# Ledger of designs, part 20: designed miniproteins, single chains

Each design is a single chain, and the fold is of that chain. pLDDT is the mean over its residues in the fold that is shown.

## One batch from the design tools (miniprotein)

Design m718
Fold by ESMFold2-Fast:
Structure m718 (fold): chain A 111 residues (1-111)
Amino acid sequence: SELEKKVKKLEELLKKNPSAEVYINLGRQYHKLGKYEEAIKYYEKAIEMAKGIDPQLLGRAYLHLGQAYDKMGKKEEAIKYYEEAIRAFEKSPFPDRTNLEAAKELLEKLK
């Protein structure tokens, strides 16, 4: 499938040039495949790489991590990571308005 091809390409990129962006994209493909536990592992690796370096990538990783927990019915974890995504985006000198608003809307639905 197209998703399986994207996963293989991202896994090859990860071996040659590991980055937070590649980890986020790989997590997103696993999420689309319904493999939420695998997606979470990749988002956690992206968070470790982005912390203190890139608040936009950090915010994106937290947003996707929250969405994965939300899909698993883990509401408390989803709330926690949506709040972390908002904090990361707001700390950025160039806030990603679209993803910041998405995180806020997703958080309000769970409160």
Scores: mean pLDDT 88

Design m719
Fold by ESMFold2-Fast:
Structure m719 (fold): chain A 64 residues (1-64)
Amino acid sequence: MEEIEEAARRIGRELARRYGQDEEEAIELVLRYARVLAQSHDPERAIALARAAAEAELAAKAAE
């Protein structure tokens, strides 16, 4: 859905900047989680859960 794709780009850019990670990789990570989660949740909930999951992974990579 277009709203999920736009949210993933915005959140991915924010997280990439925050954790010093690649912007496209971060966007793809958020989008991947959001699309999977959207199969079992409404778009708003899917986006929120995707952000949390992606942030945890990007923070872990930044800590390496």
Scores: mean pLDDT 82

Design m720
Fold by ESMFold2-Fast:
Structure m720 (fold): chain A 87 residues (1-87)
Amino acid sequence: RPVPSEEEILASVRTLLDSVKEDLLALARDKGLSAEQAVAMFDTIAAWAREELRRLLEENNHPRAEELLAQFDAMAAATKAAVLAEI
C-alpha cells in the first residue's frame, strides 16, 4: 500500500469525522439519541480511529506522526463540539 500524503491523511480524517457527525445527528433526529449517548459513541469511534491512524503512521515511519495525531485530536475535538451544538 502506498504511503498517503499528509493532505490525503488529513482529508481522510476530515471525511471520517464528518461522516460520524452526520450519523450521530441523524440518530439524534430519528432515534432520540441524547447528547450524553452521542458523546459516548463519538469518543469510542474517535479513540478507535486515532489508534488506527497511530498504527498506520508507525508502520510507515512517518516523520510527522506526532503532528498528524495532534491535528487529528484538534479536528476530533472541533467535530465533537459541533455535534453537541446541534443536539
Scores: mean pLDDT 84

Design m721
Fold by ESMFold2-Fast:
Structure m721 (fold): chain A 70 residues (1-70)
Amino acid sequence: MSNVEKLEELIKKIEEMIKNKAPVSEIQKLFDEAIEVYDKIKDEEERKKALEKLEEAREKAGEALEEEEK
């Protein structure tokens, strides 16, 4: 499995956990794993695609994290 595919799977898991209102700690753990996978992507074109997907997931995760922080 490529690093891009791993990142997409992690993003899907993050989105699923947001829908299920999972604990902030679990969502953040998956997000940290996604960032580590992103850092391992050496191809510039794949990195751009991964960044776009990661940014979208971050926006959704950020809303969930902000609500829990309150």
Scores: mean pLDDT 74

Design m722
Fold by ESMFold2-Fast:
Structure m722 (fold): chain A 72 residues (1-72)
Amino acid sequence: SAREELEKIAAELEKLIEESDDPELVIEKVKEEKPRVLELLRKLGASEEELAAAEQTFEAVQTKVKEAKELR
């Protein structure tokens, strides 16, 4: 199902964020997975507002990962 696929993607991204010492690799993977996550959310009946919020969340995650790299 679309929800199971979303959960799998979320788990993979969470694991990558926790285990990776390469913030650039994490950002690249987040960017790569973003279109698929948005497609799955739309399939689950997400509104345009919810899709926009999800896009903002991806941008915020990328910003946080980049900021953490600059502090290291």
Scores: mean pLDDT 76

Design m723
Fold by ESMFold2-Fast:
Structure m723 (fold): chain A 58 residues (1-58)
Amino acid sequence: MEEVEQAVLEVLKEARPSLSDEQLRKLQELAGKYLLEEGEKLSPEEAREKAREMIAEI
């Protein structure tokens, strides 16, 4: 799980300069929710891809 969390954080850091504070907060909420529900089933690579999808939806 920790590696998956770090993968998500890396994607969020890469996108942060392009996001408003509201978008960043919503992304963190969605990422946290996703990690709680599916984090144990994900590889770090899959987690990065999912985080990028969440960014595209915001």
Scores: mean pLDDT 71

Design m724
Fold by ESMFold2-Fast:
Structure m724 (fold): chain A 63 residues (1-63)
Amino acid sequence: MEEAQKLMLEGSKAYQQGDYEKAIEHYERASQLGDPRATLALAMFYLKLGDFERAERLIEELK
């Protein structure tokens, strides 16, 4: 999925620039397209933010 890979790249750029809101948005879109790397990135991000409920749901989706 070429679009998911592009969204992952854009998300990584936003994260490196400190724009966490845009990073989440891009990873969320890539995850919705079925990219498991994006789903893992979102889960880790929500864990860091203290949103354990969303992180757990995303990890469950990967199984």
Scores: mean pLDDT 78

Design m725
Fold by ESMFold2-Fast:
Order: C-alpha cells, then sequence, then structure tokens
Structure m725 (fold): chain A 62 residues (1-62)
C-alpha cells in the first residue's frame, strides 16, 4: 500500500485523503474497487503518468 499512497500524493492529494482512499479500498466491494481503479487510472493517464496508471491497475485488479 505504500506504492499506492506515493502515487496518490503525486496527484496532489493530501496525506489524509490518500489514507482515506487506501482504507476504503481495503473494505470496498469488487464493484467499488473497479470504480476507484478506473478513476485513478484515468486521472494518472490524463496527467501523463502512464507507468503509475499501470501500477495502480495491477494493484487494484488483484
Amino acid sequence: MEELKKILLSLGLSEEEADEIIEKLETASEEEKEYLRNILVDTLEENGKKEEAKKIDELLSK
């Protein structure tokens, strides 16, 4: 989860917001995880961070 937190912080999220997203992912349903994965991947790709987007996709896909 440290990798995910670093990526979220690099998007301009606060440490509190990043921690909240991580906690939510640990308790989230498969549908919620897919939704969050898609949002994060799209946001990273829009910001030119394609490698980070791929890492998020892998981390949240299983």
Scores: mean pLDDT 76

Design m726
Fold by ESMFold2-Fast:
Structure m726 (fold): chain A 74 residues (1-74)
Amino acid sequence: MENLSEEEREKKLKEIREKLEADPSLSEEEREKILKELEIQIRLADEIGYDTDATDEVIEKGLKLIEELKKEFE
């Protein structure tokens, strides 16, 4: 057992993307920026060779970042 499988990672990103798309308070540009940052964090976690839970934790931190960015955009 190692990192989240590529399929699981893509599924998580898709769920986050759909959640962002469903939020009418975010502009399309803001959604793209948030998704890009999440993808970078996920790639970084993968590159440093973290095992299974690390990528999921990075995704959770990404969701927290979304909340922080919403405060910045207000």
Scores: mean pLDDT 63

Design m727
Fold by ESMFold2-Fast:
Structure m727 (fold): chain A 69 residues (1-69)
Amino acid sequence: MVVSKEEALKAVREALREAGYSDSFIDAVVAELEKRLPEEVSSDEVGKLLRELGLPDEVVKLAKEKLDK
């Protein structure tokens, strides 16, 4: 599924929050993704960027599940 950058960033915020990351860390990751993501993005592209940022597979899975809802 292709989603807007805004929806992708929202899904990443929710995934990181559920995984127990701090608000400051979440804001830093979201700011980095905002620079790298196109205006329309697939869940696979979001997952790839999260892995490139060194986030664990658990976070990637949570973000993809939220984007596929």
Scores: mean pLDDT 81

Design m728
Fold by ESMFold2-Fast:
Structure m728 (fold): chain A 62 residues (1-62)
Amino acid sequence: RIDERLEAVIEKASPLARKVLELLREGGQDITLEEIAEKLGVSLSTVRRALDEIRKVWEELS
């Protein structure tokens, strides 16, 4: 299940990456990276870095 994988990624990711993933999970596919950056009070580049980290952890689980 995708949801089970997402929970495992959340546990292995940094606190920032975990927050980004939580917002993506709650907002679904319609949430933009700019909205995530605004809600977390960080730059768009910081959000992109967090997504790269999440993707790396997700790949390790495959």
Scores: mean pLDDT 73

Design m729
Fold by ESMFold2-Fast:
Parts: sequence; C-alpha cells; structure tokens
Structure m729 (fold): chain A 57 residues (1-57)
Amino acid sequence: ATLKDRALADPFGLALELARKGYTPEEVRELLLASGASEELAEGVARGVEVFKKEGL
C-alpha cells in the first residue's frame, strides 16, 4: 500500500514507525505529499513524528 493508504488506515502507527526509522517531520510531510496525501493528512502525520521524537525517539 502507498504511504497515503497507510496514513489513512493508521496515522498514529505510521508516525511512530517513521519516527523510529529516523525520518524527520519535514521528510515525512514530503513523502506523504508525494504519495498523494492531502496537506492536512501529511501535516498530521509529520506533527506526530515530531511529538514522538520529543517524547522518546
């Protein structure tokens, strides 16, 4: 499945996975936009990555 499809199914789980893999919030936003995600969805997942990196990753 595309990153967009994965974000629509489980945006929290995808944000955690990408944070653990070492992606930055900016990289995650660009990857999601490239996969066809809306700006709102891409920002939401990127913000999730930022939170996970601040709290424990």
Scores: mean pLDDT 83

Design m730
Fold by ESMFold2-Fast:
Structure m730 (fold): chain A 61 residues (1-61)
Amino acid sequence: MEKAEKEAQEFLAQLDARRAAGRREPVPAPSVEASIKLAEILAERTGDPVYLAAAEEIRKL
C-alpha cells in the first residue's frame, strides 16, 4: 500500500515545487485521486470509519 501513499506525497511535492517557482496564482490542482488515497491511508492508520466515508464522498464527485 506504499504506492498509494507515494502517489499522494508526490502530488504534495509537486504543489510545493510550483509554489517555490513563484506561480502567480496559487490554484490547487484538482487532485481528487490523491485526496481519496490520503483519506484511505488515514482510515487504515487510525481505524476511524469517518475517513472511509470521506473517501466515498470525494469519489462521488
Scores: mean pLDDT 65

Design m731
Fold by ESMFold2-Fast:
Structure m731 (fold): chain A 92 residues (1-92)
Amino acid sequence: GVNKLIGLILTLIGLELEGKDVTVTVSGSTLTITVSGLSDEGIQAIVDAAKELESKGANVSVTVSGDTVTITASGLTDDEKIALLDAVLDAL
């Protein structure tokens, strides 16, 4: 639900304030998440979560550059956004 989605976004903002390099941007129906300083295992977990959502018909793309992952997602349901944000938090 929206309250859980808001809670996850606020948690990620809190992690950025604690020195984790994570940014979440919402523009209309588009969600963009950028995370840096990830382990190889953390990168793979995020990629796998994004690929699972894409396989179910979600409009999700993921780009990896060094230890930085950028995820762009459009038209996701609240549950799909929650699943993606949970995967990002688990990778941190």
Scores: mean pLDDT 78

Design m732
Fold by ESMFold2-Fast:
Structure m732 (fold): chain A 66 residues (1-66)
Amino acid sequence: AAVVLEEFRRLAESLEDPELAEEVLRLGKQTAAALAAAKSGAEMNAILADAARRVEELRRQEEERR
């Protein structure tokens, strides 16, 4: 959980849009909570895959604002 939060924090620091950075931090917190509640490795993998997809969408949104 801590490693996941740190990765999302680093990503947020790399973003120039403060609103998108805040959204990334919220996503990181939600992902960490979901991982803590996960009951299987398959569920954890699905949560991480969803988080990666949402991160990619936020990066696309930043790109469109440039």
Scores: mean pLDDT 75

Design m733
Fold by ESMFold2-Fast:
Structure m733 (fold): chain A 96 residues (1-96)
Amino acid sequence: MKAKEEIEKRIEELAKELGLDFSGLTRAQVTALVEALYQETEDPEERQKLLDLMVEIGILDIVDAIDKLFDASSEEERKKLLEQRKAYNEKVRAAR
């Protein structure tokens, strides 16, 4: 998976281009604000930037949901997932 920090940086860069400040807002409030702005904006270029921002926020929400699901998994289930990931990575490396 891509580093969470890289996704957060892209969100900050897109927000800056749109003149938006998300300081002090929860993730749900940020998502609601961006969706509302997308519905109100008629400029195609701003709409595309808002859509890109919604996509990046959606990816970050998925990453957070996966992290929470992983934390809720048993230690044995987490160990199996890590071992499967290692086996897959070794197989991909061996094929090159």
Scores: mean pLDDT 74

Design m734
Fold by ESMFold2-Fast:
Order: structure tokens, then C-alpha cells, then sequence
Structure m734 (fold): chain A 83 residues (1-83)
């Protein structure tokens, strides 16, 4: 799901490989933080706030990145619950 969204984002906004690498690094950071602190609701709130800040940006690219980060958090939580 996340990989598909990232590929669509690359196509829509004509992102460079470097820009894609930066977004992937942000995704990996979010996943790593959630994996390290699975029972921390304050961390979830912090990450959700940062993603919502992007979604509320007037910049369409930032909005798309914010939505992508929300999807990353949803997938990470679902994977933790399934494991």
C-alpha cells in the first residue's frame, strides 16, 4: 500500500530519486519509532500531529506526503496487531 502510494506520488509530482529517498527515509523513521515504542500513545499523537500539519499545508505535495505518513502509521499499527 505505502509503496504504491509512493510510486503514484513520484509520478504525479515528478519527484527525483533523491526526493523519493528523502520520503522513504521519513517513512523508515516513523516505522522505526513506532516499532521501538509500540505502547506509547504520546508518540502516536506526536507523529499524527506532524502528518496532519503536512495535510493542512497549502502545498499539494506536502498534503500528499502527510496522507502517505498517515497510511504508514495505519499499516505499522495493523502489522503490530497482526503479529
Amino acid sequence: KVDELLEKLKTIFKLSDEEIAEIKARIDQVRARLAAHPDDPELLGELAYEALKLVRSPNARDQAIGELLITVMEEALAEAEAA
Scores: mean pLDDT 77

Design m735
Fold by ESMFold2-Fast:
Structure m735 (fold): chain A 78 residues (1-78)
Amino acid sequence: SEAEREEGRRAVERFIGLLDALVEHARRTGRVPESLLRELDQATAVLLSRLNDLGLDDEAARLKARARRARAELLAIA
């Protein structure tokens, strides 16, 4: 439905904001909790699956790129 697609777009923006905040926090503290990368990978996979089901291909591509970047930055800090 249109409401589900709109919620999907909002979920992407919220998740990207969360990724940016987590990377910034990790840079400030020099700490990456052992579970954080696994939790981000799981959350990213769930949201990507939902976006693909909704046909939100551009949002899925953007989320995948931003999550990959955040993961790489967190690994560089750890």
Scores: mean pLDDT 88

Design m736
Fold by ESMFold2-Fast:
Structure m736 (fold): chain A 55 residues (1-55)
Amino acid sequence: SMEEDLAAVEALAAEELAKLKADPAATPEDIAKHQAALDAFIAGVREALELLARS
C-alpha cells in the first residue's frame, strides 16, 4: 500500500539521520541540511505514489 511504502521510506530516512547523528564530526547545520534533503526526498516519493494511485 502507499502508506506502507511511505512508512518504509520514512524508516530509511530515520536510519540515515541516526547514522549522521552518531558521527561526532557532524554539526547541527549538517544534520539540518540532511534532514531537509530527506524531507524533500520523502515529499517526492509521496507525490509519485499519489500519481501511481490515480493510474
Scores: mean pLDDT 80

Design m737
Fold by ESMFold2-Fast:
Structure m737 (fold): chain A 80 residues (1-80)
Amino acid sequence: MEELIEEASRRLAELAREAVRALAEGDEERALALEEEALELMRKAVEEAEKFGRGEEALRALTAAAVEAARAAYAEALAA
């Protein structure tokens, strides 16, 4: 289970960074597509974790990973 949460967190962070970058570049269509993919990944990962009673832990970890990645990407976009 820990590996699934870690892998999902890593992928979600990548999607969040790409979405923020796309938005900063004015590519709203790509940003929306990446956000939809991120939301679906989060939903599926949380559902899987809930089967083992760890849904809230997974949601917390995934949310933290996405927010941290988005904040870092946004800071990078502002610096560029």
Scores: mean pLDDT 81

Design m738
Fold by ESMFold2-Fast:
Structure m738 (fold): chain A 90 residues (1-90)
Amino acid sequence: MEIELKVEGDKVTVTVKAPEGAKKVYVQAFLIGDELLVLVFVEKEDGTIETKVASLNLKDYGIKAESVSLDEKEKEVKPGEEATFTLTLS
C-alpha cells in the first residue's frame, strides 16, 4: 500500500494506491499537537485488512490547527486504483 499526503493551504489530500486484492479503503485522521497522523485501512477480497500510518508535522508547513475533519471516511476501490480523501485543518 502506498500513501501520499499533499498539503494545499488548509487542506491535506490523502492519496492511497490500492494494493493487490483491495476492495475498500478506510481513513482516519488525528491531530496530536502539530503532528497529523493518517491511519489507512485497506479491506481485501480475502477478508484481510492491511494497515498503514502516514504522518506529517504541520509546523514544517507553517500551519497551526486545532482540529482536522475528513470529507469521506471510506471508499470502494479496485486493485491499482487511487482513492483520494480530503482533510480540512481548522
Scores: mean pLDDT 86

Design m739
Fold by ESMFold2-Fast:
Structure m739 (fold): chain A 62 residues (1-62)
Amino acid sequence: IKEIAVAKKDIERVADNTLTLESGDKVLVLEEVGPGFVKAISLKTGKEGLVPKSYLEVEEEL
């Protein structure tokens, strides 16, 4: 199920496929891609990338 989540802390880009987020940024979670990581789209920038699941708080299930 797709869901809206909020970044709980600032996340810096550490690789080409990771998403940069600021605390409070909202993302659309698309899928789980491995242990502890999700593929998401930033609603602020429209960019897609990997985010640690532990850094996100789910706000809304779609």
Scores: mean pLDDT 76

Design m740
Fold by ESMFold2-Fast:
Structure m740 (fold): chain A 59 residues (1-59)
Amino acid sequence: MERIKSIQEALDLGHYIGAAGGAMYLLGGPDAGARLRRELETLPKEKQEERARELIEKL
């Protein structure tokens, strides 16, 4: 699916909030994706990357 490819490309480019939010959108819907994006904006980049990789592995 093209959406999964776009999420993986975002991860590879270092857009961790976008990648994690997109993955959560596919797993739990738009509200879950939006909430995760807000949460990750308050966290350091290393935690954003960790969460993005964790969610993408579940796709």
Scores: mean pLDDT 80

Design m741
Fold by ESMFold2-Fast:
Structure m741 (fold): chain A 78 residues (1-78)
Amino acid sequence: AAAEAARALAAALLAELERRTGWTLPPDLREQLVERLAPVAERYRGDLTRLAEDVGTWLAVQGLLDEALRAALGVFRA
């Protein structure tokens, strides 16, 4: 189904973000991000910088953004 494909894409995009930053998402946080990103996952295809910015913004709102995570996500801004 389209929803299953969207969740798979969101999970793959987060895995790519983790691979490039060297940071590993806790399973519960990854699941929350997959659900949040799935409806809009296609807009991040080929734009990991936007993904990193949006993930960073969401984590900041949730009070989960620390200095190490901010630095890891910032690699996409160079």
Scores: mean pLDDT 73

Design m742
Fold by ESMFold2-Fast:
Structure m742 (fold): chain A 43 residues (1-43)
Amino acid sequence: MEELKQQEEEVAKIRKEADELYKGFRDNLERRIAEGEAAMAAA
């Protein structure tokens, strides 16, 4: 049973890491979009 809990914690950790990676990709895309929008606003 303790090993099962360890595996569940491991899975939860992996999911959290995956969410953080996707957040990084999202932030990068949003940054590029914001740069484009700023350029359009400046024109």
Scores: mean pLDDT 78

Design m743
Fold by ESMFold2-Fast:
Structure m743 (fold): chain A 73 residues (1-73)
Amino acid sequence: MEESIEKLEELLREYDAAIVEAAAAGDYEAALAAAEAALKLLEENKEEFDEELYEKAVATLEGAIRLAREAAA
């Protein structure tokens, strides 16, 4: 489990960086895709996270998705 958790955390960090970079570049479609992929990864592995951390991460990604969709429109 430790290696899976470590890889999952690394991948989520990579998605966060991708979302920030895409949004900064004005590529809101890429930012939306990255945020949705990160959210799916969290939902598929929700049992691996503390409930509070999971809820905070999901809320953050949902916020990013909403902002990216609004900016892309």
Scores: mean pLDDT 75

Design m744
Fold by ESMFold2-Fast:
Structure m744 (fold): chain A 77 residues (1-77)
Amino acid sequence: AEETARRLLQLAEDSLNEAKKAMEKGDYEKAIRLAQTAIFLAERALEVATDPGLVERSRQLLEEAKKLIEEAKKKLS
């Protein structure tokens, strides 16, 4: 289960990094979509994670992705 959680978290981190790049380019719709993907993957990681470090990393990523979505939405308004 921990290897699955680690893999899901890595994919979530990769998706969030691509969302940050989209924000830098002004592609706010793409940033929202990529951050939503990161949230989905991090939530799946939390469901299978038992290691406290992986749980904390997943929670931090969820908070960061949600903040990015709110900032991107403000740019589209």
Scores: mean pLDDT 87

Design m745
Fold by ESMFold2-Fast:
Structure m745 (fold): chain A 100 residues (1-100)
Amino acid sequence: MKIDEAEVYRALGDMALAMGNYEAAVKMYEKAIELDPDDVDAWVGLATAYLKLGEYDKAIEAAERALKLDPNNPQAWRILAEAYEKKGDKEKAEEYRKKA
């Protein structure tokens, strides 16, 4: 099978995220979504990296984009729940935990 450049950048983002290099993860996932904006896993990875950086509004935007592509994505729902909890919106956090 052909190696997709978008998949390579997503894999680099996943590696950076696993290593705790969240800023590098953001850059790699942004490149992945520039090449393939329909890559749900890249949007989930981007949202996770933003969540780890404390960029909660950006994490919410990326997770909502992932849910537009895949409404049943449990990781995207969990990211929304955690981001809203960190922002102090406990009601939305509980609602999204129920969907995860």
Scores: mean pLDDT 86

Design m746
Fold by ESMFold2-Fast:
Structure m746 (fold): chain A 88 residues (1-88)
Amino acid sequence: SSLLEETKKRVEKVRETKDLEEQLKFIDQEILNYNSLIEQLKRRMPSLDAEQKAKAEKKIDDLNQVIAYLEEERKKIEEELRKKKELG
């Protein structure tokens, strides 16, 4: 999705320009923001018609794909931070 592609570009820029601790803070904030959007969509779901529900479900699926990508990137950053601490 375009959202996933845009998120990948933002993560790539942060990984190139920020230290590992700031990279983790960025990823954690993005995950928190996307989870907040999912919760907002879920709260609205009972009030939506069938067409609106389908669009909201698709948006939730797209957001979950982005969150899954961010969680994998977070694991990579945590591993890099662990290795950096072990090397002194």
Scores: mean pLDDT 87

Design m747
Fold by ESMFold2-Fast:
Structure m747 (fold): chain A 62 residues (1-62)
Amino acid sequence: GKVFYTDFQKNLTLPMEHVRERLLELGVPEEEAERMLKEVAGDAKEIPLPKASELLKEAAER
């Protein structure tokens, strides 16, 4: 069934551009950042917030 109301936070997304910019600020090379984004979001313009947070955490632990 449709449960959008109860899953509001899980349905939040960040623009791919913002996540890529943050990865670059953390020292991730552009080619690696693009690969990570493609692996998580494919060809989508936006990334779910939980997945974006996971990527940023992984980059910060380098």
Scores: mean pLDDT 70

Design m748
Fold by ESMFold2-Fast:
Structure m748 (fold): chain A 80 residues (1-80)
Amino acid sequence: MTEAERLLLEGEVYEGLGLMYYGLGDLEKAIEHFEKAIEYYEKAIEVGEKELGEDHPLVKEARKKLKETKELLEEVKSKL
């Protein structure tokens, strides 16, 4: 597994936990986990661009997940 793959997978785990807490109505924990997912996706993009190149499918997937998770985070924050 590359470092970029590891960072992407960690982001996906935190995103999944954030969605779980959001579904349970724990908005504060949902926010915490979405913020962690965003941090890992940003790192996955940075490392992935260096290891694999900016046009690599993994980098494109990380950018997509970053955008989607940021949109979810803003939605959850709007409910506080």
Scores: mean pLDDT 88

Design m749
Fold by ESMFold2-Fast:
Structure m749 (fold): chain A 66 residues (1-66)
Amino acid sequence: GHGAAAQAAGRAAAQGKDPEESARLAREGTLKGGGSEEDAERAERFAAQGKDPEESAMGAATGAAS
């Protein structure tokens, strides 16, 4: 379900060193967790808006869960 993709997106985004890397990792994590391309695009977009890895992780999880 969407919960698994959201957890994967958040965990992956948290490993990024900057918002750009976190956004890429959020996309990869969403797809690996079973999310759709639309979920991955939202996770990437929300993660990119974060100023640090924690904000990016929260954004990624929210985007993937939508």
Scores: mean pLDDT 79

Design m750
Fold by ESMFold2-Fast:
Structure m750 (fold): chain A 72 residues (1-72)
Amino acid sequence: MLFEPLTGSFTENGESWEATLERVSPNSAVLIVRSSRYGSSRLFYRVGDGYQLIRAVFDFRGRGRVVYDNPQ
């Protein structure tokens, strides 16, 4: 899979999102994405040949927390 770093503000499906990429180690990063409508998400990446998503935690408004895990 090909991943690109997300930084700054963007619009997806008519919703405004803010994205903040945090480098937490030489081999890992966390992308924090926020919207006023849907809440916030934390996307955990392994950094090597690019950004590989290993875990996503979505704190959805009205739905609670949703976790996606991609262990390899």
Scores: mean pLDDT 67

Design m751
Fold by ESMFold2-Fast:
Structure m751 (fold): chain A 73 residues (1-73)
Amino acid sequence: DREKKKKELLEKKEQVQQQAQDMLKQGEEATRKLMEIDPEKGREMGQLGKAQVEGSAAAVVAALEAEAEKVAA
């Protein structure tokens, strides 16, 4: 069922985006706390964590969107 598969892919995309947002919020709070103790380590962790979460989420979303487009075509 093409329509059902497309819906599943869209739901997966939204789920990935929501999880990424939650991870970023938690990471920002943790990074802020660490930066109060060790600014250098906290900053490095924040940069790596944010870039990793955003990059991974974008890659997964792009793959899901490409798959949804193939199913819709």
Scores: mean pLDDT 78

Design m753
Fold by ESMFold2-Fast:
Structure m753 (fold): chain A 68 residues (1-68)
Amino acid sequence: KKAVVVYAGLSEEEAEELAKKLKEKYGFDEVKIVRAADAREAERLALKIKEETGATVFLVYDGVILEV
């Protein structure tokens, strides 16, 4: 079971730590992180990645975590 975290407004280290927590909580085999420049780009990338890959995608910006 694969997941992708698309994030904006966080450091790479913060995103990696969040990905690790999501992997532990939900039992994903692999969690990748993808940086976006802003919240709007993060939304667009999250939807595109979900459509292209079929992976579970989490959108993270402004202190909010959403499953897409």
Scores: mean pLDDT 82

Design m754
Fold by ESMFold2-Fast:
Structure m754 (fold): chain A 90 residues (1-90)
Amino acid sequence: DEELEQRLNTLLDEAIKYAKEGNDEKALSLAEQAVDLATELARRGNIDAVRKAVDKLVEIGNLVKNPKYAIRIVGLVLRLIGDILDAELA
């Protein structure tokens, strides 16, 4: 899963960069792609990578300027928290 983790980290780091630049739309798009990879990592049992993705998504949510995009990032965080809980409680 090393390649999948590297892709996840790259997407999240790019999302942080675009959020800092004020490009909320691009930041959300990259965050959505990152969440799809994090969900696959959760399915494979790599919960540590998913927990780190949650931390970076919270950072992205705090950086985006438009509340509309911030609310959508919160939705992505809740999705990954659900994936972590499902994996840990199963």
Scores: mean pLDDT 86

Design m755
Fold by ESMFold2-Fast:
Structure m755 (fold): chain A 80 residues (1-80)
Amino acid sequence: MNITITFSDGKTYSIDLDKSDEEIALDLNTILKEVVGITLDTETALEIAKKLKSSSPEEIKTTLTLLLQSLGVSAKVTIS
């Protein structure tokens, strides 16, 4: 299952939920550092990765949209 995040500047990023929790956490932090200039601590990123892997597509969209809004950015989240 792939998550695609499209930011208002037109940049797109993908997260593959079939990866390990550690790889998903790293991918999430890489995106956040590049777009927002902020990284989550390792434990928080791992908790989010685990939550995303156990979530429905609708819950994934909600979780990531709310996370990004809390960091001051808007993005379109799509699941495939």
Scores: mean pLDDT 85

